# Designed miniproteins, single chains, continued (5), part 27

Each design is a single chain, and the fold is of that chain. pLDDT is the mean over its residues in the fold that is shown.

## One batch from the design tools (miniprotein)

Design m16911
Fold by ESMFold2-Fast:
Structure m16911 (fold): chain A 59 residues (1-59)
Amino acid sequence: SEKERKINEVIEKAKKEIDPLLQKSNDALVAGNQAESDAYDKKAKEIFEKYKKEIERLK
C-alpha cells in the first residue's frame, strides 16, 4: 500500500543516517574513547526518535 511504501522509505532513510553513527560509536569504544562513543550513540538516538515520530504520523 501507499502507506507501507512511505513507512519503508522513512525506515530506509533512518538506517542510512543511523548506521554510520552506530559504526563510529563502536569504533570509538574499541579505541577506548568512551566520550566519543557516547556522543555518537546520543546522535543516533536523537535521529531514531525523529524518524519514529515521522512513522507514527504516517499511521
Scores: mean pLDDT 86

Design m16912
Fold by ESMFold2-Fast:
Structure m16912 (fold): chain A 81 residues (1-81)
Amino acid sequence: SSQSQNLLNQILSLVSNPFLQNEIKVLDSDLQRSGLPEDIQQQKLQELLQKLQQNPGQAAQILTDFHVELGIEDIKRALGI
């Protein structure tokens, strides 16, 4: 959607490091593959945007933590929790 694309573009604009830009793209791909409703995907991207805006010096850690959170949520769904 245009909202998800706008959020992704804003997130990408906050990081100049090509490695971190690639990690953001991987995270977006994982979100799309998660089967989560579009509005929930948008909420997660908005949360990531806010975290990166608040702590730009910790971008690598924020991306790692967010990716781990997505993995945990996927496991919870598989377990019916």
Scores: mean pLDDT 80

Design m16913
Fold by ESMFold2-Fast:
Structure m16913 (fold): chain A 84 residues (1-84)
Amino acid sequence: SKEAELLYKALVEEFGVPEDVAKRFIDVIKELSETDEITLPALAKAVRNWDEYAKKAGLTDEEIEKVREALRFLAPAVFQLAGV
């Protein structure tokens, strides 16, 4: 989806998250939403409980930390994107 592409681009290009890790982050969100799309409730839930959901998805502590740092800045922009 357009939302997934924009989120991926921001993670990789703006925050320096490795491409594979960025893709796994998006996959976690899609699984939480039980769809192939990123939903706002699933994204918000993952952001608040990232460590738990990421570990269940098989990410390492290092990968979890990489994404967590990006989420401090990214989540508000993604929430606005979902509204547009």
Scores: mean pLDDT 71

Design m16914
Fold by ESMFold2-Fast:
Structure m16914 (fold): chain A 76 residues (1-76)
Amino acid sequence: DELFEKVEKLVKELKEKLKNSKGDIDEIQELMAEFFEKLYELLENASEETKDKVREYLNEKGPEFQKAVEEALKKA
């Protein structure tokens, strides 16, 4: 699914940006906000089935997001 591949790319880009952040909490919050804004734009024309799959995927990726945020904060 091309839409799902775009979601995976957004997750990868967020993780990379968090790794390259300087540990500024405001920067981290802005990166998270930008990620969800882009995610919602991708899902705007998606079926309910695709939206549900993305919600499940994000729940599975929760631990990876937490690790990336923690690594970014350690730079502060």
Scores: mean pLDDT 73

Design m16915
Fold by ESMFold2-Fast:
Structure m16915 (fold): chain A 86 residues (1-86)
Amino acid sequence: MKEELEELYKELLSLKEDDPRLGELLKKFYDLIVLILSKPEITEEDLELLEKAVEMLRELAKKYPSRKDLEEAAKYLEKEIEKLKK
């Protein structure tokens, strides 16, 4: 999952805002985050990856300002991480 998330992020950073693949790759990126959050046991490595994903989402929001879902996804993920840290 870590390698897949990092590879998707690299691809997303290489796209232009009007690229037709943008929506599909963002969906895959969100699906991976949800998969990590849905684990019955969340490891320390998973938590570090989720914190990285927040930063990735914020950088993508800067690159694709028309995609308002990116900033909302980052806020949602931050709240979920706080719940996991107790």
Scores: mean pLDDT 81

Design m16916
Fold by ESMFold2-Fast:
Structure m16916 (fold): chain A 56 residues (1-56)
Amino acid sequence: SAAAEAGRAAGFEAGRPLGPGAAATMGYQSSVAAERFGAEAGARLARDGAEQALAA
C-alpha cells in the first residue's frame, strides 16, 4: 500500500546514518507499522528506533 511504501522510505532515511543494513531493517519495520497503524505510526517507529540505536 501507499502507507507501507511511505513507512519504508521514512525508516530507510532514519536508519541511513547507522549504515545500509540498519536502513533496510528500519525501512521494513516502519513499512509494516505503517501498513497496520498508518503512516504516522511507521514514521514514529522509525524515529524512535534510530534514537534508541544511536543511544546504544
Scores: mean pLDDT 72

Design m16917
Fold by ESMFold2-Fast:
Structure m16917 (fold): chain A 94 residues (1-94)
Amino acid sequence: EEEFLELLKKLTPEQREIVRKTIAKLHDILIEVLPDLSLEGREKAIEIMNKYLLEFLKELVDNPDLTPEEIEKLGDQYVEKARKEFNKLKEEEK
């Protein structure tokens, strides 16, 4: 989305590469959960993914001194948060 692109422009090329990998991980877990969700649940899952991705990017912009290892760990934490929220959505629809 446009807001994500604007935040990405504030990051270094090295930070952007780690973010790209985190986005790929978020997309993978989203695709896995979508078939098990209603249309409304799918919209909520996309909103959750976008929310955590935006929070991740903002945290990177606010903390430019993070090492590549710290950025990767932070990204993985946001992926885990998204996965937990997706699982909660699946449970709420059953």
Scores: mean pLDDT 82

Design m16918
Fold by ESMFold2-Fast:
Structure m16918 (fold): chain A 77 residues (1-77)
Amino acid sequence: MSPFELAERQVRESGDRALQAIDAGDADGAVRHAGQLSDELAREVRRLLDAGDFDGARDLVRQGTRRALEELRRLAE
C-alpha cells in the first residue's frame, strides 16, 4: 500500500471512530479521535458535545474527514 493510501485509510478510520464514539455517548473518545484529524476539529467537537449538539458534532466530523481527504489528494499531485 502506498503512503498516500495508508494516510487515506487512517483519516477515514479516525473519522469513523469519532462518529462511533459520538453515537456511543463517549465524548472523550470522540474528541480524541477528532484530534487525530486536527486539533481545531477536536476543540469544536468538544464544544458541540458540551452543548448537547450531537448532530452538529457528527456533521463537523464528516466535514473534517472530507477536508482531510481533499488535502491528502492535493498533496499527492
Scores: mean pLDDT 85

Design m16919
Fold by ESMFold2-Fast:
Structure m16919 (fold): chain A 62 residues (1-62)
Amino acid sequence: SAREEALEFAVRRLTEELIALTGDPDVRVEVEVSGDLARITATAGDLVIEHTVDLSGLAAQL
């Protein structure tokens, strides 16, 4: 589904960005979905990045 593809894309982008920023390939990613909001938490060593994705508009974006 478009929601699954968007979440997979966001997780991949954050993981790649953290690896590029830290040089550490050991990135832990947690995804919490509540209704139309997805909170993605990516951790590499001591660095934590949190990103919230609004899934409600995805059906309108091609």
Scores: mean pLDDT 74

Design m16920
Fold by ESMFold2-Fast:
Structure m16920 (fold): chain A 60 residues (1-60)
Amino acid sequence: STISRAALARAGRASGKSPAAVRRSIEQLHREYGVPEAEALRLLEARDTAGLVRLALEGA
């Protein structure tokens, strides 16, 4: 994965998760629902859980 440690830490602080949990969530969303990793990271950093759910339901 090309996602930096700093980006994972930032998303973790925003979402109340550890960097490892953020990475796992992004990888799972991509694997199970086809959500692009970069887009999942952006939405997690923005605390946009509704946006993540919408993107997962639409698929890729």
Scores: mean pLDDT 71

Design m16921
Fold by ESMFold2-Fast:
Structure m16921 (fold): chain A 84 residues (1-84)
Amino acid sequence: SKEEALKRLEEIEKRAIEAYEKAKAKVKTAAEQAKLDANVQKLLAKLRELSQKFYENLDNPEKVKKILEEMEEEVKKFEEETSK
């Protein structure tokens, strides 16, 4: 349903924010913070592009599902890169 898709999008956004906050808590130097910020900017740019495609394809459940899965994979990669 559209409600389930919107809820899944919201959870992806919350997950991205949580991953950034956890990673930020571990940075010790300005250089590490700059690297984290650059990685977060790349993630947010990709998520913005995918969010636009999500809204453009709301009437196509199969495309919406694939877009959400791609967004989840992008967040997962960020989590794996920042989880130490």
Scores: mean pLDDT 86

Design m16922
Fold by ESMFold2-Fast:
Structure m16922 (fold): chain A 73 residues (1-73)
Amino acid sequence: MAEEEQRRRIILNYLMSQGYSVEEAERLVERARRGEPLAPDEVALLQAAQEKADIVLKSAAIGKQAAKQIAAE
């Protein structure tokens, strides 16, 4: 599935680790997606979640690239 689905899952997991419920985390992500005004603390939290997602996805992309090279035999 698309990178955005993986990123969304990582962001939700990060928010839940910060004490958000699944519903609260999904609501915050949806508000950000719709461009609704967010509190500065919510913006900072989402930025931290995006940074974590970037690190995880970069690591996964490196692994996938190595797997593709092996599979191309």
Scores: mean pLDDT 73

Design m16923
Fold by ESMFold2-Fast:
Structure m16923 (fold): chain A 81 residues (1-81)
Amino acid sequence: SLLDKIEEMRDKVLSKISEEYQEEFKKKFDEIIELIRKGDYEGAIKKARELAEEVAHSDYPTEDKVLVQIFAHEVIELIKS
């Protein structure tokens, strides 16, 4: 299912994120996943876009920013497919 694919991607991305930020980004990813569980696909896309922009303008390590952006973009692509 869509939800299973996004949850698998969450776990894969989080495993690669720096340990100190894993819980923080897990919370943000889970907020997007909760919107999908509720059928709020427009809200999930909006929140994914906001997350991608937030990390782009943040002081997080570049590698972690890229991983979070990958998650956000994949959420948008999977919902729009």
Scores: mean pLDDT 88

Design m16924
Fold by ESMFold2-Fast:
Structure m16924 (fold): chain A 88 residues (1-88)
Amino acid sequence: MKEEEERKKKLKEAEHALIAARISLIGLETMSELIPLSQEEIDRMIEGIRLTIEEARRLAEESGDKEYLEELEREIREIEERIARIRA
């Protein structure tokens, strides 16, 4: 029971990290359209998003939920494609 609770907690934390990464990305996309950001500011924000994604991946892997991990990897791919568009 405790092990199941720990797994569920890790999944919820992974979901929260993914949501946080998506919110940060939307913020960066919106800011980059509305105000001039330096390349250094953009790079720092991208690094923060990528660190949050890595945390989400780690938590998902530790949870052992393979279906969620596959879903997370699809979401990460979408996020990286959006990041690439900001840098293009």
Scores: mean pLDDT 83

Design m16925
Fold by ESMFold2-Fast:
Structure m16925 (fold): chain A 97 residues (1-97)
Amino acid sequence: SALARARAWLEEVIARLERGESLLDVLLPPELLLAFPFLGPLVMAIRLWELGMREEATEYFLKAVELETDRELLELMLRIARLLEMEDAVRLIEEKL
């Protein structure tokens, strides 16, 4: 399912972050963007974070959180927000859960 693929993609992002690996080569399939519009701003947030643009990364991450309502996807995004130390994103996700 599209949900299972989105979950697997987020889990791969989490695994790479936990290993301290680069996220620059993480590919997002176009069909997932059609099913889950939040992935667009999320990918932008990840790219900006890797470039050291922390404030802009947080803004795009918050936009991604606002677009998502699925509990399981929000729980995975919460894990990413904690790994990236995005306090504003952590707070917003906890309010939605």
Scores: mean pLDDT 84

Design m16926
Fold by ESMFold2-Fast:
Structure m16926 (fold): chain A 80 residues (1-80)
Amino acid sequence: SADVERVVRAVVQAMMIAANASEKDKELLRRAGDRAIELVKRGDYRGAIEVVREALEKISDEDAKEGLEVIIRTLEELAR
């Protein structure tokens, strides 16, 4: 799916942005990204956005937050 490929690319970009974040924040970002990809594969774009927003509340690193925001913006564009 083109949508799944776009979300995978957004997650890869987010991990690159967060490369110097704490291991805890990188793990939270990776788990949120993987769950978002799974939800998009089943057509649940709103659930994917919610999971990533929940991760954003738990992350303290600014680069990791920016990475999650990239994923959210990609998901919001696809949910149109």
Scores: mean pLDDT 88

Design m16927
Fold by ESMFold2-Fast:
Structure m16927 (fold): chain A 69 residues (1-69)
Amino acid sequence: SSRDRAFAEAFLAHARREAARLPREEAIQSLEKTIATLEKERESADPETAAVLDELIAGLRALLAELRA
């Protein structure tokens, strides 16, 4: 939904800003921890919630890859 997309965009924008504020190693550790938490939440999520969590996880993994480049 447009609300889920807006939420995901806002969440990922906030994660990117926080990563830019932290030392690279700390940003990587923080992102890895957040991804692990969301993956656990996804295990028990209904399909609608799982779709939003998948988008967040994908976006955070992309940001993590950028920091590791």
Scores: mean pLDDT 87

Design m16928
Fold by ESMFold2-Fast:
Structure m16928 (fold): chain A 109 residues (1-109)
Amino acid sequence: KSLTLEEILAKFVELSEPLKEEADKVRELLVKLAEAIKNKDYETKEKLYAELLEIFKKNNILSEELKHYLDILLKYLELLSSDGPESEELRKKGLDVTEEEILELYKKA
């Protein structure tokens, strides 16, 4: 069964738990990523994404699963920043939106 956004967020937090002191930096980078996506600043988005992956690599926690959840979260943020029926549908579902639904809406946007 497809995971909900709430479950994906919980899994992301669980998999990033070993970061400890760098957890605050990861949260700051995620906030900046969300702002870059909202502002359609793709250059800053790519730079911040690369910085996140380097932190995960440095702490030996970078896995296909963690990368998958991060990619789903970034697609979710891009959809939220778009103007259209896909972003409105996404907002209505809130945390109950599934990864499959996020991927479908992203392909249609």
Scores: mean pLDDT 78

Design m16929
Fold by ESMFold2-Fast:
Structure m16929 (fold): chain A 75 residues (1-75)
Amino acid sequence: MMFDDIGVLSDEGMDELIKKVEENGNVGSGTVALFSSLTRGDKETALRTYDALANSKKASDEQKKAAEEEKKKLE
């Protein structure tokens, strides 16, 4: 277990992390969002995070492929 509730795990904090993934292809932000959503059982937020990474202009082909494969496992 990572920790109890903090600001980054709020809906607003998760949206900010996902936005960073979409805009910057930031794998670190994506990893935190995925870990938090999967730990919470929040499949919808996990799918949003994978989708954001797969569609990011700045994500590598390897990152996009990994995101699409994980998204298919959840769908």
Scores: mean pLDDT 67

Design m16930
Fold by ESMFold2-Fast:
Structure m16930 (fold): chain A 95 residues (1-95)
Amino acid sequence: SVRDQLVATLRRMGYSDADVAAFAARFDTTVSSATAMAWLQQYGPTYMTDAQLAAVLAAVARQDSMTLAQLAGQILRVTSVERAARVVFRMAQQV
């Protein structure tokens, strides 16, 4: 699953068990597309090119709401698992 892939990746990158558990607990949280787009615009530029970010924003704009898992799935279509894990972890901290 996307959750298991990102959890394993965060552990490989040296994230603490406590941080990974907190992330995993928020992964099924539903957010509005407006909230997801705001987070993508704020945190996305560090981990994605302008073209990659535009593609994810377009995909998110087609939905009224999504889980962090669904948002992570869209990000994984355009960037590496390591970059996706970092940006989604940052977004999960805002929940």
Scores: mean pLDDT 88

Design m16931
Fold by ESMFold2-Fast:
Structure m16931 (fold): chain A 55 residues (1-55)
Amino acid sequence: MKIEEIKKAFEENPDDDSIVTKILRELAEKGSPEEAYKALKIYNDYRRKKNLEKS
């Protein structure tokens, strides 16, 4: 799964942690730990941005 697909999934389903979990598991199984780590960073950056916008 490409990083662009992960970003799109987060944008479309920002409050659905199950979608994020599925994506991370798929990357862990098929991809590299490096790609899973990048996906996690994108998710954390997104969460931080959301908190800043609310503040």
Scores: mean pLDDT 65

Design m16932
Fold by ESMFold2-Fast:
Structure m16932 (fold): chain A 69 residues (1-69)
Amino acid sequence: AEIEELRRELAAAVSEATGVELPADASLEELDEVLERAAHEDGVLPTKEQLARLLELARRLAEAEAAAA
């Protein structure tokens, strides 16, 4: 399903941006926690390109989940 695919892509993008290995089915809460920890504890920030991809994937996932509700 599209939602499952978007979740896998988002998890992979977060893993690439933070260097933390995440399961392909990681929840949005887990992804947010990892991004927050990397930014605030390790000083690791996504590049502009990585951030743009993360925001686009999150937007598409939110729209797909809203449409499915």
Scores: mean pLDDT 74

Design m16933
Fold by ESMFold2-Fast:
Structure m16933 (fold): chain A 80 residues (1-80)
Amino acid sequence: KIEELAKKYALDGPALTAKVEELVRQGRLDEAVELMILAGKYRAEILGREPKVDEEAVRAFVERLAAHGPRTTRAPYTLP
């Protein structure tokens, strides 16, 4: 489930990003937000840092991906 994916991808940024984009593409916005938040917390814990995850900013980012698609990546799925 999402917690296991977050722990698995905590240190693998590219794999985490790909999974978040997949969930957004499937319309699973809440799961994408949860994955990013949990992965950020696990990553901070593994690296011995205090988790500084802004949950509202993560939610806004995921909602923006869903509304406009990736804009600056090599994925031209954006419409006006």
Scores: mean pLDDT 70

Design m16934
Fold by ESMFold2-Fast:
Structure m16934 (fold): chain A 83 residues (1-83)
Amino acid sequence: MAEELIKKGKELILKGLELLSDGTTPREVVEELLEEGRKLIEKGIELAKEELGEVTPLVQEAEDFLAERDKLLEQLARNSRLA
């Protein structure tokens, strides 16, 4: 349920980041994995808030994970120069 969605989403994001570092996977595949992972985590957070009420450690860890991922993606974008 909520926990399973968050777990699945984290796995997809970590796999996407691994493939991004490897550099052998098409960009489109990496972006799809990162986006699908984010969607699953966000859906899991919504369900957890609905079912459990209030912020639980599970929800906070999931939100922290998404924030850290967004920081990493922003860092990567920042290091790319546009001519």
Scores: mean pLDDT 72

Design m16935
Fold by ESMFold2-Fast:
Structure m16935 (fold): chain A 68 residues (1-68)
Amino acid sequence: SALEEAERLVEEAKERIRRAKTVEEVQEITHETMEKLRTLEADIPKEELERLLRELENEAVRQVLKLL
């Protein structure tokens, strides 16, 4: 399903973000993942999409703070 695909994309992105060594890498992974999620938007309930976007943003924020 689109939801399962989106959940896998976010989990993979979170792992990549945790391994990122620069703020630029975190931003690139986040933007790439958000663009992929956008292509699935029509097939995912809005509440689930919002949850996944929040998880992605939270992981990105944590990694950026660690790299500062």
Scores: mean pLDDT 87

Design m16936
Fold by ESMFold2-Fast:
Parts: sequence; C-alpha cells; structure tokens
Structure m16936 (fold): chain A 64 residues (1-64)
Amino acid sequence: MKLVRLEVPEDAENGIDVAKLLKEGAEALKGEVAKRLEEAYKYGNKEEMLKAAEEVAEFVREKA
C-alpha cells in the first residue's frame, strides 16, 4: 500500500461534480455553452477550465 498525501482540494472534486451537472444542462440548453467548454479543453489550461465552468454557471442561472 502506498500512502500519498491527497493534495487535490475537496473543492476541486466538488467542482468536477458541479461541472458535470452544468455540462449536461448546457448541452440541453445551448450549443454555444458547449462550444465554450470545448475551447477550454483545447487550451488545456486549468484557469480556462475554471472560467468556462463559471460562465456556464452564470448562463444556467440566467436561464433557470
């Protein structure tokens, strides 16, 4: 058994769960939001991924 310190913040894992729900909602709501997420993946930047998630959250809040 290999003991390593889990340095992934709980907020990061919670963010992944929220991002999955937002992604499903975005695909149902608008393709433009899905395109934004794809661009974040293409950049491969953690900061871009976070920005995309926040933009999707704002978009969903306005629509919901």
Scores: mean pLDDT 55

Design m16937
Fold by ESMFold2-Fast:
Structure m16937 (fold): chain A 69 residues (1-69)
Amino acid sequence: MKEIEEKKKKIIDELYKAFKENPYMTREQFDKLIDELEKKYNLPKFSDEERDKIFNEVALKYFEEENKK
């Protein structure tokens, strides 16, 4: 469980970097990145609810960072 939580944090960080490079990416492109990162970190497939939570977390982090400029 602890290893899975650490890997999830790395996935969120990588998704945030990708979102920052292309903030206009579609939800489909975002979900595809999650699929690639699941394979990279050998994680089980995230549920739709977890994917929604991750998307919202990444989007919020991006908008909070931009608003500070």
Scores: mean pLDDT 78

Design m16938
Fold by ESMFold2-Fast:
Structure m16938 (fold): chain A 85 residues (1-85)
Amino acid sequence: SERIEALLEEIARILGVSRAEARKLLYDPRYAPQLQELAAGLDREQLLRLGQLRAELLALENGGRITKLVVTDTSQEIEVEMPLP
């Protein structure tokens, strides 16, 4: 998919690696420690953007979104909120 390649290019730019390296870092669990090391060098804005791009990539790959949705103080559309007194 052209969209997957575009997401990989933007992730590669954030991580400072090639698109081929970004593909290995995101899809091959053997490279998870290297991804964590690279991410540790990113600022908050870069980390937030990386998280957003990874979420979109996982949705497009049919690898799915988070298996469970967590209800927080921010309402989730699929959950019934308990009224506070």
Scores: mean pLDDT 64

Design m16939
Fold by ESMFold2-Fast:
Structure m16939 (fold): chain A 92 residues (1-92)
Amino acid sequence: SATSAEIEALNAELEKAEPEERLKLLKEAMEKLAKKLKELYEKNKDNKEAVEAFEKGLKEMLKDAEEVIENKEGEEKELAEHIKKLLEEMKK
C-alpha cells in the first residue's frame, strides 16, 4: 500500500539520522502524510464509502493521539501533539 511504502521510506531515513534529527524527520514525514491524506479525501469526496472510512480513521487516530498525550511524556507526547494538530487541520 501507499502508506506502507511511506513508512518504509521513513524508516530508511531514520536509520541514517542522528538522534537529534529523528523528531524533526518524524514531524516532517507526518506533515507530508497529512497533506497527502487531505488531497485523497478531496479527490474522493463524492465516494460515500471512502469518505466514511476516512472520517472513521481520522476519529480513531485522534483518539490514539489523545491517549498518548495523556499517558506519555517527552518526545512521544510532543509527536502526538503534533499529529493531533495535523489531524485537526485535515478536518477543515
Scores: mean pLDDT 72

Design m16940
Fold by ESMFold2-Fast:
Structure m16940 (fold): chain A 63 residues (1-63)
Amino acid sequence: SALALVAERELAEIEAYLQAYEAAKDEAQKQRVLDEARKRFGYRNLEELRAARDRGLAALAQA
């Protein structure tokens, strides 16, 4: 469905931000990744970003 395609695209972007965060070598780079995620989706911190990933995975598992 169109909704599932949107969820897959959003999940892929969220996973890319999380991967960039884990790959970041210093706190400034980690903060930059979180700032970009906040700008893109409105997630304020790493906890919200991880929660969004978990919700996306659960939604796709039910589709």
Scores: mean pLDDT 81

Design m16941
Fold by ESMFold2-Fast:
Structure m16941 (fold): chain A 70 residues (1-70)
Amino acid sequence: MDRGEATAKADPSPLAGMKAAGEAAKAGGPGAMQEATIKAQEVIDAGGVPVEVHVVGEGDKALEVRVVGS
């Protein structure tokens, strides 16, 4: 019953995480890269894998940095 709940999960590579951090750095500059790296390390330390990095900034200033782990 309810067989529609079967989903396949892709195998994320560490390359995917680094590529996401690179894209985030383009939006927020070098300051955003530094913040994103620290947040990603916190996710890894908690036993997770950083799969998404979100950065909001103005010029070289990171106003908001969030890293999502799985």
Scores: mean pLDDT 58

Design m16942
Fold by ESMFold2-Fast:
Structure m16942 (fold): chain A 90 residues (1-90)
Amino acid sequence: MKEALIEALRQAKAELPEAFNSASPEEAIRLAERLAGELKTLASTLSDSALAQRVIDLADRGVEAARKGDIEEAVRLLQEAIDVAIEGLE
């Protein structure tokens, strides 16, 4: 339920740096696109439209950073998107 989803998001956030550091450039892009898609789906369920839009914007920026090979920025943006998603669920 909501608590389990928040716990899963916190775990995903903690695992992002290692997941991206162990990935090839192509795998990093696919990982960013997959996570961004999941975060955008979650954003569509949030009651706060401003928080939902922040999740979408941060997720899209994370994908663009990954496509440019800026892995540090991609991880930072996707972790921020997760934090905003958690805020929207609380």
Scores: mean pLDDT 86

Design m16943
Fold by ESMFold2-Fast:
Structure m16943 (fold): chain A 88 residues (1-88)
Amino acid sequence: MIETYKDEIITEDGGRITVEATKYSDGSVRIKVKGEKLNEDGSIETVEKEAELPKTDGSTAAEVAMKLIDEVLKELGLSGKGERKPIE
């Protein structure tokens, strides 16, 4: 059994963060965070981070996902740490 959880966060400063967490039948979890920032010049900056966790509780996976989101936001220069908005 494989379960995939997806979330998307849009920031006020033009950032889009996509989070995918896949839980495998052996209890391992793979978390992928992709951040995209639309610049005023029309260019898009992309940052991706991944983590693989063996036999992980959901709370631990959520903590790792939050850390990756924060790192992606920082790397893109987005002020979204603690200021993220859910998708409308």
Scores: mean pLDDT 71

Design m16944
Fold by ESMFold2-Fast:
Structure m16944 (fold): chain A 86 residues (1-86)
Amino acid sequence: KEEEVKKLLEEAKKNVERAKEANKEIEELEGSTDKEKILRLIGAEIQRIGDGLTGLILAEKAEELGAEEVVKLGREAAELGGLKPP
């Protein structure tokens, strides 16, 4: 049980970090007219949304296990992914 919670915590932390990095890249690339930068912006937006969705899944599983910290991190990733609460 403890090991399972620790693994979810590590995954959730990485998810938040990836979502933050994607948001930073999006901010840096906003307004770009270069084809390469536009493609990178699209990729970063896809990553941001994907990490947010993964965060929601991790939060749901963590809530079942009573891992409050993981739930918070998963929801943070969802917010960073631009996902509004249901």
Scores: mean pLDDT 78

Design m16945
Fold by ESMFold2-Fast:
Structure m16945 (fold): chain A 63 residues (1-63)
Amino acid sequence: DEFADQVYDALVAGEETVPYGVRTADVARAILSMAGIDVTGLTDEQVRALAASLPREQIRALL
């Protein structure tokens, strides 16, 4: 929950990293792939924006 909330807040704020030095874009790619979304060819900016469009509760369920 704590990590999922920190990831969601970082995605919404457009931050490059979450606490602990993990790249927000890398977490976004993992979330989208787990949700069945093809991220092939998307930029880090696009994957962050797309992941930020997901409901907070879905991100919490995937993390």
Scores: mean pLDDT 77

Design m16946
Fold by ESMFold2-Fast:
Structure m16946 (fold): chain A 94 residues (1-94)
Amino acid sequence: MKKYITIVARVVRGEATAQELEKAILEAIPNVKSVSVATRDGYRKTLRPGDEVVVTLIADESITPEQAAEALRKAAREKLGVELEVLDVKSSIY
């Protein structure tokens, strides 16, 4: 069964590309099958302080939205030095 988790977060500090964040998430969160990171306006691929990002995960049903959000924050901080503030987390099961 597939679970779609959407996390909206703000960059508090640090700088990375959306692609670097996608890679960090895939390496850090177990049972994630795919990840997509988009800036709110799509115009810029580099994440900077003040930017809002939408992270969409396709994961195993065993992962809660709260666990995914915390794992995202930890991966961004530990692998990229980027601090994220989670603004919203939603999930749906298909």
Scores: mean pLDDT 78

